# Designs tried in a protein design run: designed miniproteins, single chains, continued (5). Part 89

Each design is a single chain, and the fold is of that chain. pLDDT is the mean over its residues in the fold that is shown.

## One batch from the design tools (miniprotein)

Design m19081
Fold by ESMFold2-Fast:
Structure m19081 (fold): chain A 65 residues (1-65)
Amino acid sequence: MEEYAKAAEKAAEQAEKAAKEGDASAHGTWRFEAMRSAELGGGDERAKKAAEEAEKYAKQAGALL
């Protein structure tokens, strides 16, 4: 569980970085990985929060692009 939460957090960090760099394709990929890691974590709240954070960055990137 915690392993997947950590993976989701890392994916969220990568999504934020890609969003800041204007790479819509990369932020989409990392957002998806964050969501997948949250699913595999069996609904772990920390993993869910990381996935939500990644989605927030993805929306910001979409607004900028």
Scores: mean pLDDT 69

Design m19082
Fold by ESMFold2-Fast:
Structure m19082 (fold): chain A 74 residues (1-74)
Amino acid sequence: SAEELLEELRRRAEELLERARTASAAEIGQLMADAVAWVAEVLASITDPETRARVEAVAAELFREMRRLLEEKR
């Protein structure tokens, strides 16, 4: 279901952010690249605009936090 997909995405986003907090700037760059590819694959499989918008919102929050962490590491 859409709700199960969104909960799994949030769980994976939280895990990724925890990894990013202890990672180097180069490692965060690699994690972001992998996350971009993964999110693109998920979005490509979604035809429902409501579900798509909700997935995009979770992805936007993840990438915002990852960019913040990357910037803090100089």
Scores: mean pLDDT 83

Design m19083
Fold by ESMFold2-Fast:
Structure m19083 (fold): chain A 78 residues (1-78)
Amino acid sequence: EDKRLAARQGVTLAASNMDDKDKIQQAAQDVADALGIDFSTALKILNDTVDQVKKHIDDDEKVVKIMEEGVEKLLAAA
């Protein structure tokens, strides 16, 4: 549904722009608005997801799993 799509879009935007703090903040705001959660909660989940992706950037399967976990954390916060 729309909330899962918004969470996935936010995680994808953040992971695609790992070195762009403004893009990560924009993704967090868009997710917070779509899910009805606090901006600080969305930002923390996206930053934690980005940090884990950076640690495993050479492992495509691990990156996919980390991004999926980020989506589930955002949905659980909603």
Scores: mean pLDDT 85

Design m19084
Fold by ESMFold2-Fast:
Structure m19084 (fold): chain A 87 residues (1-87)
Amino acid sequence: SLMDEAEALMAELLAFARERSPAIAIIVEHGLREVRRLDPADLEGRLRVALAGLELAIQMARSRGDEATAAAFERARRRLEELLARL
């Protein structure tokens, strides 16, 4: 399902962030908690909150000069935008 794909993507991002930057990992973990606070049936709301969290994480990575983390999160943002477009 679209939600299973989004969940797998978020898990990959969290693992990547945990290895590279504890500060960015905290932002990703907070964003994931905010997504999970929403009704599971509200897939559009969940995807929109995930996109907002990724935007914040991308900005933080760029401000720290972490191009690899920024690139990984930009790829994830594009994938989530594609999932949202399929709704």
Scores: mean pLDDT 79

Design m19085
Fold by ESMFold2-Fast:
Structure m19085 (fold): chain A 79 residues (1-79)
Amino acid sequence: APLSPEVARALYDAAVAAAREAKERLKELLENGGSQKDIEYARTSLEAALDSLREIADLAAESDPEIAAAARAAAAELE
């Protein structure tokens, strides 16, 4: 079943925040010589958040095309 607009919006906001935090953390680790384990964790966290945005886009595509488009745009921007 498609997500309700309220649930889709809440999941979208959470996924965008998580992706931005993970991307910033990855950048800091790469610039400051973080451990391989920390870099891998940050990459995995970013990938998970981007996958969540893509899933939200797919699930909202028919019920809320605006949220679906926003989620796709965010995933592309933060990749």
Scores: mean pLDDT 83

Design m19086
Fold by ESMFold2-Fast:
Structure m19086 (fold): chain A 88 residues (1-88)
Amino acid sequence: SEAEELLLRAEEYLALGLMAARLGLGELARRMAEEAVRLAQKAIELEKEQEEPDEELIKRAEETLREAQELLENLEAEVAKGKARLAA
């Protein structure tokens, strides 16, 4: 489904954002996390519009959205931790 394809992309962008933060790449981490939020929100919207919504897909998309939002909220701290780890 279109919602499932959007969720898979959101999960990939979240993984890339987390990796970028661990590497101390703040701008890349922000861009990846913002895209993950956008795609996860769209996946939730599209699936909720179906006659028989896939509750597991919605739950997975909501978890992806939450994790991407947490990354954005804690971005500076996560990037700082990544930079410190690479400097050690």
Scores: mean pLDDT 88

Design m19087
Fold by ESMFold2-Fast:
Formats: C-alpha cells, sequence, structure tokens
Structure m19087 (fold): chain A 77 residues (1-77)
C-alpha cells in the first residue's frame, strides 16, 4: 500500500540521514515528501549541500546520496 511504502521510505531516509551526519559531520536542513499514486519520493538536504533521495516505485527501491561531486546509488529489489 502507499502508506506502507511511505513508512518504508521514512525509515530508509532516517538511516541514510544518520549515516551522512556521522560520516560527514553534516546537519539535516530539510526533508520533502512527495507521493504520486504508488510512487513515494523523500528528499533530504543537509547544511553542507549534501542530498539524499529515497524513491520507492512498485517493488523498486532506490537510495541516491550526493555529496559534492560524488554520487552513490543503492538499489534494492
Amino acid sequence: STEEKLELAKSLMEQAVLMVEYKYGAKLKSVEIKVEGDKVTVTATFDNGATVVVEIEGDKVTITITVGDEKTVYKLE
């Protein structure tokens, strides 16, 4: 369900935020949540300019972490 996807996206985002704050000493500035049908996107922005995007669409989960010129993508299936 959309609610289950939203809760999963929030949980994954919380873990990613903790990792970015721990690894880079950054602080979370904002979190934006977008729900479109069965697609859920959560975007976090940090004070150092880093971003985390958690996207859930159908059975596909993508976590994208961007810090400066480095981009890391995790795909869960």
Scores: mean pLDDT 84

Design m19088
Fold by ESMFold2-Fast:
Structure m19088 (fold): chain A 105 residues (1-105)
Amino acid sequence: SLKEKLIKLAEEVLKLAEKIGYKGFNLEAVRKKIESLKTEEDILRLILSIFSSLAEDPNLSEEERKELTKIAEEVVELAEKHLSSPEVKLLVEELRKMIEELKKK
């Protein structure tokens, strides 16, 4: 399902956060939050929150920034292809903004 694909992408971002030792959020609490989410919009909001936090981390290597960018682009592609609500459009625009910030660094 689309929801399961989005959850898988959220887990890939969490694995990247764990690999870099990111301390800006509790990884276990975020994983529990993913399990409680009922809608694709909620999963997208969580993904955006994680991306925003990670994109501000100065310890991201060039390789890790490229990995994060690739995952973000996959999230945008899935959301645009399968979801058309105004809320999703705003979340996708915020994700695209984060992608541009990641590419500038």
Scores: mean pLDDT 77

Design m19089
Fold by ESMFold2-Fast:
Structure m19089 (fold): chain A 66 residues (1-66)
Amino acid sequence: GTTGAGAAAAGAAVLEGRYDALRAAGDIGSKIGGSLAAHNSGAPEAQRATDADEGVAAARAAREAL
């Protein structure tokens, strides 16, 4: 609905900002999955963990900015 408090619209904008950060984190995960499939080595398991942590850190930084 278009009736109500502007706070709801502000909340949606904030949520979208955080969603963009989460999308970036998701892209990192997708990249790792693709790399693993391409190499078929399983070797980058530590790399997967590191990149996942980086994505989480980015999402938390976005939350703190709010």
Scores: mean pLDDT 56

Design m19090
Fold by ESMFold2-Fast:
Order: structure tokens, then C-alpha cells, then sequence
Structure m19090 (fold): chain A 70 residues (1-70)
């Protein structure tokens, strides 16, 4: 169904965002120019960005589902 397709796309997009976050964390942890405190702050910022992006994806999917129920 169209709703199942929307949910499947949402799940894929969320997975891609989570994978991007994991790569960013690895980059930060491997950055020898950053102190442990700077690494913690940057990881927290990237996590916040990831959470907002996931919320945006979920909201877009919800809107599409509501439109498809017509």
C-alpha cells in the first residue's frame, strides 16, 4: 500500500541519518587536534542535529500518510 511505502522510505531515511551520525562520531573521536572535552561537545551537537533531522523525517512521513488516507 502507499502507506506501507511511505513508512518503508521513512525507516530507510532514518537509518541513513543514524549511519551518517555514526561516521561523524568516528571522525570526531579520531581527530587528534581535539581535547576529550571538545570531542564530547561536538558529539553532543551532532547527536542533537541527528535527532532534529529524524523528527523532520517523521513529521514529513506523518503528513504524507494523512494525505494518502484521503
Amino acid sequence: STIDEIRKKMEKEIQEVEEEYKKKVEEILNDKSLTPEQKKRQIELERTKMMFRIMSIEVEAEIRIRQAEK
Scores: mean pLDDT 88

Design m19091
Fold by ESMFold2-Fast:
Structure m19091 (fold): chain A 86 residues (1-86)
Amino acid sequence: IEEIIEELRKKAEEAAPSIKTEEEKKEFVRKLLEELLKKLKVPEEDAEELFEALERREKNPFREDTERDLELAKRIEEHVKKLEAE
């Protein structure tokens, strides 16, 4: 997991000089997150729910996490734990 994060950090640093607008920044962050979830082997349906949750958080950063958001986080944690066990 640490290795995956480091790889994505390097990709972000390389691409950062090319990102000039807020829309390009959001697009780039979304692509990095998609790549991260793919490497963690997170199911596509859970990845979509996570993107929706992040968009809701972006619109209201001070909202409390919903029970659904917490359950999604647990599913992702269990998925990551299975990868560590293999």
Scores: mean pLDDT 64

Design m19092
Fold by ESMFold2-Fast:
Structure m19092 (fold): chain A 90 residues (1-90)
Amino acid sequence: EASKEEILKEFNGARSYITNDAPQAKGYSQEEKFALFKARIQNLFENPDVPITGIGNVVKNLLLSNPALKEAVLNASSVEELDAAVAANL
């Protein structure tokens, strides 16, 4: 069992890596980086056995088992909306 604080920290770490620090996002616009993050989360739901860099098993299992969090994450249109959606659904 992970605390809400640990889950948020891990999720924010994964998001930051994909949008700001990931080599594959270098030279991309902010919109393209955010789209890349959403695509990776979408792929997690379609291929749950595939590991995602920066996302541990606790966050992965939480996203797969919480339909409200899944919907909120996929419907977010900005980083701020994503962070608020994750916080509200934990």
Scores: mean pLDDT 66

Design m19093
Fold by ESMFold2-Fast:
Structure m19093 (fold): chain A 87 residues (1-87)
Amino acid sequence: DEKELEEKLEVLREAMEKKGYSEEKIEEYLKIVREAYELMSNNTFLDLNAEELEIVKKAYEIFEEVLGIVPEKSVIEEIEKRIEEKK
C-alpha cells in the first residue's frame, strides 16, 4: 500500500529530523526503507535473494534505531536464516 509506505516514511523523516540526523543520512535511510517495502509488497521472503533480504533486514534496523521499534526476534532470525540459505 503506497499510502501506508508514505505515512511510515513521513514518521521516520520527522523522527530523524528531531534527533538531528543530516539530510544525507535521512535520504539514505528513507531510500532503504522504500526499497524494502517495494520488495515485500511484490514478493514473499521465499522469493527474495540474499541481497534483497539484507535490504529488508536494514529497514528493520532503521525502525529500531530511529523509532525504538524492536523487531520480533523470530522475524530477524527467519531473515538471517534465509540469507544464509541463499548465499
Scores: mean pLDDT 79

Design m19094
Fold by ESMFold2-Fast:
Structure m19094 (fold): chain A 69 residues (1-69)
Amino acid sequence: SRDQQIQQLRTQGTQYFNQGNFDQSRSYYQQGLSIDPNDPVLHTGLSDVYDAMGDNDSADYYRQIAQQI
C-alpha cells in the first residue's frame, strides 16, 4: 500500500542517515515526499540531513514546513 511504501522509504532514509550516508538518506526521504508531499516525518528527516551536511538554510526550511503540517 501507499502507507507501506512511505514507511519503507522513511526506514531507508533513517538507516542511511545513521550510517552517515547523507546523499542516500536525502534521496530516500525525497522519494517519500514525491509520494506524500505533506508527510511531516519526511520533512523532519530532510531537515536532519541538511543540518548534518552543514546546510542550515535548507534544514530550517524543512523543519519549518514539518511544524506547519
Scores: mean pLDDT 88

Design m19095
Fold by ESMFold2-Fast:
Structure m19095 (fold): chain A 85 residues (1-85)
Amino acid sequence: KDEELLKEAEKLAKEAREAALEYIKAKAAGDEEKVKEMEEKLAELEKRIKELIEKYKPSEETLKEILEIIGSAQMATKPAADAVE
């Protein structure tokens, strides 16, 4: 149960990281349409992750691990000014 949820979360996080890299490349190239497509894809992935958590209702410990995986993926989409390890 919880292990399967973590595996799905990792898969979604990987897809989010890949979409984030495409977003950065499209942004640098000035490809406005692709930038918009990647933004929509990232928003959809975030929604899917929230639905996954709600559906499986994992333990507090598993939920914390999932949030850390998601957080790592989301950080790839935002240039953080603050130092992050």
Scores: mean pLDDT 68

Design m19096
Fold by ESMFold2-Fast:
Structure m19096 (fold): chain A 73 residues (1-73)
Amino acid sequence: SKEEQILKALEEGDAHTALTLFGMALKEKDEESARILLEPIVRRYPEIAEQLIALAEKYGYEDLAKEIRELSA
């Protein structure tokens, strides 16, 4: 599935890979992939949550930025 492919890429990579995958999803307006990535990235790499928020805000996804803040609290 799309979720399995995304989660496998995240598992095989590091925090930089996670940021890259999330940023690409936002840039391509692939909100489905961005939402699939969001919770797993915040759970595995809580140290980059602020960078994820900045990317979501940069691309105009204020709802995703809010969800990241709520997951990080």
Scores: mean pLDDT 83

Design m19097
Fold by ESMFold2-Fast:
Structure m19097 (fold): chain A 87 residues (1-87)
Amino acid sequence: SSQLETLEALREEFLALLEAAESTEEAVDGLRQKLQEAVAQGLVSPASATILRAALAEIEAHPDWSLEEVRAVVERAMDAVIAEERA
């Protein structure tokens, strides 16, 4: 579906932000802005937005996390979002 293609593109954009970031703080700021943009543009359902916001809140609760730990949370959240869309 076009929605699955949109979510896969969003996943790649989140991962690209993490790869380009010079620090975990920069990555978190980028993820927050990208998520706000995606929600505002209607790219994600309310259920998917809830999953992604919960993941961002978990990341923000752990400012000591490495970029690898942040990436793992983002990847799990995107897997859950894509699974929700497939259900």
Scores: mean pLDDT 85

Design m19098
Fold by ESMFold2-Fast:
Structure m19098 (fold): chain A 70 residues (1-70)
Amino acid sequence: SEVLERFDRLATRHIIETNSTEFTKEQALELLREAGFSDEVIERVEKELDKLGKDTYTAGEIAEIVRKVL
């Protein structure tokens, strides 16, 4: 889970810089790309986020979805 640890660090930095704990789908997918997840994993995460249909997601929700698709 080196990529999950990297995601946690990037998400924390985003929260500090934006003063928000919420991520749009586009922001979530970009952070996963920066963390080094494969395109296949990112595509699976995007499909799960689309099923939820929310405007924003927390880092915890994103990490849980990632664990589900790995």
Scores: mean pLDDT 84

Design m19099
Fold by ESMFold2-Fast:
Structure m19099 (fold): chain A 61 residues (1-61)
Amino acid sequence: DTDRRARLASFSAAQEAFVEGLSDEEIFQRAYQAALDAGATPEQARRFARQALETLRRNAS
């Protein structure tokens, strides 16, 4: 399932960027690109990147 692969790739990239201490914008961009590389459309990639960033922000609160 391309959607599942893209979502997992997006979240993995976001986690790596978050651990590196990057800004929310950089975390989003890395997650977005990873989703595109996994076959997501730009719309799907934006949604997955946003969800990944929000999940990491909630867990860090």
Scores: mean pLDDT 83

Design m19100
Fold by ESMFold2-Fast:
Structure m19100 (fold): chain A 78 residues (1-78)
Amino acid sequence: SEKEEEYKKKLKKTLESLGAKVLRIEVVDISDDSALFVVELDGPEPQLLLVELDKNGNFSQVPTPLEEVRKLIEKLKE
């Protein structure tokens, strides 16, 4: 959706402004108060993160085991 693309662009811009290299962003959930994303970062080893973005534009990493993030990505492909 248009709102999903807007949130993806905002999150990518924010992460890149902090020096991160973003390979992909996938939307998990969007609510009125927050959006939840899986983010893949480039680096010496690729990193998969679960990230929450609130309505004020603040983001935080949700501590999640890598295996659980991978399972979530597989579900999003189907």
Scores: mean pLDDT 73

Design m19101
Fold by ESMFold2-Fast:
Structure m19101 (fold): chain A 94 residues (1-94)
Amino acid sequence: SMEEVKKLMREIIALASEMATRVERGELSDEELRERVEEILEKLEKLIEMTTDPEMKARLELGKKNIEAAKTPEELVTVVIATAAEIQEILKEL
């Protein structure tokens, strides 16, 4: 449902925001970063599966591909934040 889609979007945004804050404070280990990114990817994959709009699905799929392609912790944080910002923009359009 649309309510479940919006809830999942909010959960992803919240997780990315918490991750970004903890990284900036130096409070997150490399293992903890990987675990949080894995949780974000699981929720993002579920969101993609629930998305019927082709344009919105393509935007979400691009975010997933960028996260999976990241080679450094710094790149990973950057693409996760960018993906969450895109999801926040999509949520405003709904």
Scores: mean pLDDT 88

Design m19102
Fold by ESMFold2-Fast:
Structure m19102 (fold): chain A 74 residues (1-74)
Amino acid sequence: SLIEELRPYVSESLYELLVETWERLENSKLPDAEQIREEFEKELEKLVSIKETMPQYILEMRALAIIVDVELRL
C-alpha cells in the first residue's frame, strides 16, 4: 500500500495516524467517503513519488496536512 511505502520515510506516530485515517475512511458510512478516499490515495501517491528527494520534515508536514484535510471532511 502507499502508506506502507511511506513508512520508512515518516515517524512511527505519523505512520500510525495515516493507518488510522485510512481505516476511518474504509469504515465510514458518509456518502462522499469513497471520493475522499480516492483524493487521499492521490495525495499519498504524490508523496510516494517525492519520498526520496524531499527532506523528511517537509514530507511529514505534507502528510499531516493531508490527514487534517481528510479528518475535517469526516
Scores: mean pLDDT 85

Design m19103
Fold by ESMFold2-Fast:
Structure m19103 (fold): chain A 87 residues (1-87)
Amino acid sequence: MSADQQIQAMIAKLAEIFKSLGMSQDTIDRLVALAQEYAAGKISGKEFRMEAIRIIREDPSLTEEQKRIAELMVEYMVAQFHKIKSS
């Protein structure tokens, strides 16, 4: 699988996880858009992480525990993007 295909598959899988976690579709759509900007190199991993955490924190449908899990998934995404892009 190409790096681009791996990145797109990962974004899709994380959107599914966020949906199962109870995240609103509007929040998921914003996070997917942000992840696409990060994948395209438009923003840094640090900028992506900061903005993603802000977006997650703004979701009124999530409990504090669900927000924490979503934040950990964002950290996982940043690590995987670095690994895929470096390979």
Scores: mean pLDDT 82

Design m19104
Fold by ESMFold2-Fast:
Structure m19104 (fold): chain A 75 residues (1-75)
Amino acid sequence: SAAEVAREEARKGGLSDEEADRIARMTQAVDAGEDAELPFTEDPSTPEGQRRGDVIGRAFTAYEAARAAQKALEA
């Protein structure tokens, strides 16, 4: 699923299993048309926060690509 793709990308980027699961849940809320909030906040002023923010961004990019592929198969 698209949520699993996001979870896998987050884990690959060094996020914990719990953090990756929270990202997957957020993508499921987005897929359902619900307002979604970030599952946790990152401090963009720190190198660690910037790196973690980049991982989250990559996870959502992967999610959007997987979602588009799934929608194409249902059409």
Scores: mean pLDDT 74

Design m19105
Fold by ESMFold2-Fast:
Structure m19105 (fold): chain A 78 residues (1-78)
Amino acid sequence: EIKELAKKLAEEVIKKALEEGLLKEEEKYLAIDPETLEEQELDLEGIKELAEKVLEESLRKMLNDPEHREENLKRLLE
């Protein structure tokens, strides 16, 4: 299911970003909520939840566009 896949991808991306020092557990980040388009100051857990939402929406759009499915998948994984 798309929601479960998005959750797993978000967890993996966050884990790798922490391991490479791209994210720090002690910091807050400014991010845009894709549903409201409002800027929010998020902690690590908030960034993870936002990533899950973004990935879920991207996966849904990608699966509904067969011509760009491969390109969209590479963009999400890179």
Scores: mean pLDDT 68

Design m19106
Fold by ESMFold2-Fast:
Structure m19106 (fold): chain A 67 residues (1-67)
Amino acid sequence: MLSEEEKEELRRLILSEGEVSEEDLERVIKLINEGRGDAAATLLSSRHGIVLSDELQAFMKRLSSEA
């Protein structure tokens, strides 16, 4: 499970790249906790049109591999 510090950093990075609702941020966190980083990335790009930075992609991959 992601720590509160990891959740806050993930939220900060996502919000720096585009506007995302609190509901969808929680969905991203849940998907990463389930090891579904690819699904989380798809949600951000398809629903919110966010072009994920290399830093955000690497961070999400790292967090989802530790789930």
Scores: mean pLDDT 78

Design m19107
Fold by ESMFold2-Fast:
Order: sequence, then structure tokens, then C-alpha cells
Structure m19107 (fold): chain A 89 residues (1-89)
Amino acid sequence: AVQAVVDALREALAAYRAGDLEAALAANDRAIELTSSLPAELREAVRRAAVSGARAAYAAVPADASEREKEAAALEGAVAAVEALAAAL
């Protein structure tokens, strides 16, 4: 269940890096839908992990980096945090 969210987020990141914004959005929408289908406790944990991971990664990018690079880092941080959560369950 949580692993399916990780897989969808990884697809979104790969598409975003490839410049395929339509595929990135579709994969991100799937991750949101998968998260919404989780039990309430897991849904909240996944949302908290993703937000925390994204914010930490975004903040760690150099200030002179492009917004695209910062957004890619945020998505990487979300993937890593949700993956760590999945491994701990």
C-alpha cells in the first residue's frame, strides 16, 4: 500500500526530470489517489513524511539554483521520506 505511493512518486520524479510534465502530473495524481485510499493513520503519516521530506530537501538546495532544480529536490525529498516510512512499517 505505502510502497505503491513510493512507486508513483518515483514515476513522477522520473517524468519531471525528463521534462514530461503531463506524465509527472499523472503520476503525482496517482500518488495522491493511492494515499487517499490508505487507512487514516497511514494516510496522515505519508502526508507528513512527504511534506517534511520535500521541505527539508528544498531548503538544502543552493539559493542560486533554478526553481526547477529546487522542485526536483523537493520531490526527491518526498520520495526518500515516504520510502523510509514504508521500510519502517
Scores: mean pLDDT 83

Design m19108
Fold by ESMFold2-Fast:
Structure m19108 (fold): chain A 60 residues (1-60)
Amino acid sequence: SIEDILKLPTEEQRLVLDRLSQEELLELSKRPDLDEETAQEILSRLPPELQPEAQANIAA
């Protein structure tokens, strides 16, 4: 599940994030337990059009 991604070691987490769809990355950005490093990794993988939505999710 998406929640399990946040529990992975950093290297494994990056490999999984590279395989996620834009929709799945947006869902992950809604997690309240998201750290700054993971938030930046998500933002870097999203197109400019979706970055404001992801940033709003992270800031909430």
Scores: mean pLDDT 77

Design m19109
Fold by ESMFold2-Fast:
Structure m19109 (fold): chain A 110 residues (1-110)
Amino acid sequence: MEEEALELGRQGFENMSDEVLFGSYVGLASMATSSAELGLKSHKEGSIGALRAGVKALEKAVELIDAASESDLRGGVETAERGAKIAEEAGDEETARKLRELAERLREAL
């Protein structure tokens, strides 16, 4: 195989990986959001930590937004909006603001 053909094949695989990584980061944020909701009444600090992990996952997803499916973009918006509501209930206005900003970025890509 010519080196150019090998490089193009590698880039194709990497692009497929970016699409999978986007969905994986949205999934991680969704799990973190669910954990935060469950912990909100008993372990508020743990819930805030989980929401912040969800923010980091969605920030990574936004870096891959051009590779995202419409379905995963919608899932990301729903996860970010739910996370923002839980953050507001936890009293973490900064995390709520970041999640609302992430929801808007994901929605603009739809």
Scores: mean pLDDT 80

Design m19110
Fold by ESMFold2-Fast:
Structure m19110 (fold): chain A 69 residues (1-69)
Amino acid sequence: SLEDLERRLLAAYLRAADELAASLSPEQVTALEKQFAGLVEAAARAATEEAVDRAIAEMERLVSQALGA
């Protein structure tokens, strides 16, 4: 359902934000959160499982890149 897709996006966003906040400066977190907001908005507009999965994968990639993992 749309509600399930929205919950998955929100959960992924919150996890990503928490991981960044623990390790990066507020300025770095703000820049990445702006990128995350764009990804979430695009996936929400598309409202498909494929778009949500891609957005989550990209957020996870950005977190890993930022943290040097």
Scores: mean pLDDT 81

Design m19111
Fold by ESMFold2-Fast:
Formats: structure tokens, C-alpha cells, sequence
Structure m19111 (fold): chain A 93 residues (1-93)
């Protein structure tokens, strides 16, 4: 475990709230944009922690991110549960 700065913690919280609001509003493109920003923040933190296993896991997740983002972008008017179901199906392909 590494200690996060207050600024990073606050940014992560704000992005999570923005993602939830976009999903609830049925704004798939906005939700995808926020999700990408959340991933980029997580990637930076994992790289700064310099944990080799976490870096490897992050690189595997990065390969899957474009598929997840396309599902989220195409999901205007879908529920959060429907978006999750489609994302899981895309990752299983």
C-alpha cells in the first residue's frame, strides 16, 4: 500500500461521481470519457508505486480498455447493469 495525496484522492472521488452521474443520465460518451480519465489516473498511481505485478495487471487492463470504452459509448439510455453486462460480454470474447 502507498499513501495517496489528498489532491489525488479528491480527484478520484470527483471522477467516480461524474461517471455515476453520466451513467444514470444515459450519457454513454460522457461516461466513457470519465472512465478513461479514471484509468489514466490509476495507471499513473500504479507506475509511481513501481509494483511490478500491478504494472503487469494494469497493462493487461489497458489492452481491454478500448473494448470497454466502446461498450460504454454505445450505451446511451441503458442502465448501469446493462452496461456492465455488455462490458463483461465484450471482455469474454
Amino acid sequence: DFVLSDEVVEKGRALTEQFQAAVEAGKGEEAAKVLKEMFELQKKLVEEAKNEENIKKMKEEEKKLPLILEVVRGSDGLSAEEIEERALAALAA
Scores: mean pLDDT 73

Design m19112
Fold by ESMFold2-Fast:
Structure m19112 (fold): chain A 80 residues (1-80)
Amino acid sequence: MAAPRTIGVSDGTLNADGTATVYAAVARPKGAPVEFEPVKVNFTLPGDYTATQKQEDLPLVETADAEVRLQKITITATPA
């Protein structure tokens, strides 16, 4: 059976608080005992800034053969 896979990724959106958000759609086989794998986004920051990523699962959509979840990835840049 297929492993969990990212099947779609949105463009990055800049939030009013200075964070960036990316949405990823991840599918897995229906009834799989493993959780959805986190999607990591690579990005470059200026100077002495530190980058962190937070992943948040959105509501699950179930199909006949798969479970699909939207994952919200929030990217935060902070001065070191």
Scores: mean pLDDT 66

Design m19113
Fold by ESMFold2-Fast:
Structure m19113 (fold): chain A 81 residues (1-81)
Amino acid sequence: MPLPSREEQEALIRTEASKFPAEDAETYRALLLALWDALEAGRLSLDQHRAIAAEFHRLYFEEKVPVAEAAARVRALMEEA
């Protein structure tokens, strides 16, 4: 399956990040870019990419985990490759 272009990825990330407080938006953007980089490098499957992004949303919005801690926890899931 072809991946979205980098420009499409950045536009989507920008739109999603706008839903976060300004202080948290940059951490979320950096995380999503790292997820797409890992997917393009073959370190993650598309399903793993989506699951990790969904887990970040669950930690941040439902569990109210601080953005830096939520990002660190999901980055650990990426490092299994």
Scores: mean pLDDT 74

Design m19114
Fold by ESMFold2-Fast:
Structure m19114 (fold): chain A 85 residues (1-85)
Amino acid sequence: GKKGGEAVGEGFLRGGLENPGGSRDYAGKEAEKLAKEAGVSDTGANGGGSGAGRGHGEANPGSTTVTPESGEAGAKGGREGGEAA
């Protein structure tokens, strides 16, 4: 839930800071790993990590950028979405 959303945003933020114009793939992998870890530990629903990604994706479904600002926005949006679940 909520922790999963925060973890996804953190992964994107980290990826953006390390490679601002670089690998979305790397940032996505980090976010997925953190979301799985938090989602499995923290939610009773299978969609813990999925809920996090959904929250972020609903705000901007086709436009994922690897920047610190978009990562922070994703963390906020995912946390809100995960909390609602």
Scores: mean pLDDT 46

Design m19115
Fold by ESMFold2-Fast:
Structure m19115 (fold): chain A 94 residues (1-94)
Amino acid sequence: MDADLAPLVSDEPLSPETLEEVRRTLAQIDALEEEVRASSLPAEERERYLAALAQAKAELELMVRRRVRDEYLREAIRRLQGQLDQLRAHLATL
């Protein structure tokens, strides 16, 4: 029961643009998870990144399932994409 989420949900379907961004972001998380597992990162750091990626994927899937408003979901995706870009840059320097 998450009554606090009610103002963030919409009775309308998500826009096609938002659904495309979700699909793209989930695919990016899956690809990055594989890169982290194959990386030379210390085990503790690798486990931390994998946990963060799994949490981000679960949160994004939950937001879609809950029909969180397009505006808020797109903002969450933008924030997440920034974090994914930082991780990719870090992996590229190894």
Scores: mean pLDDT 76

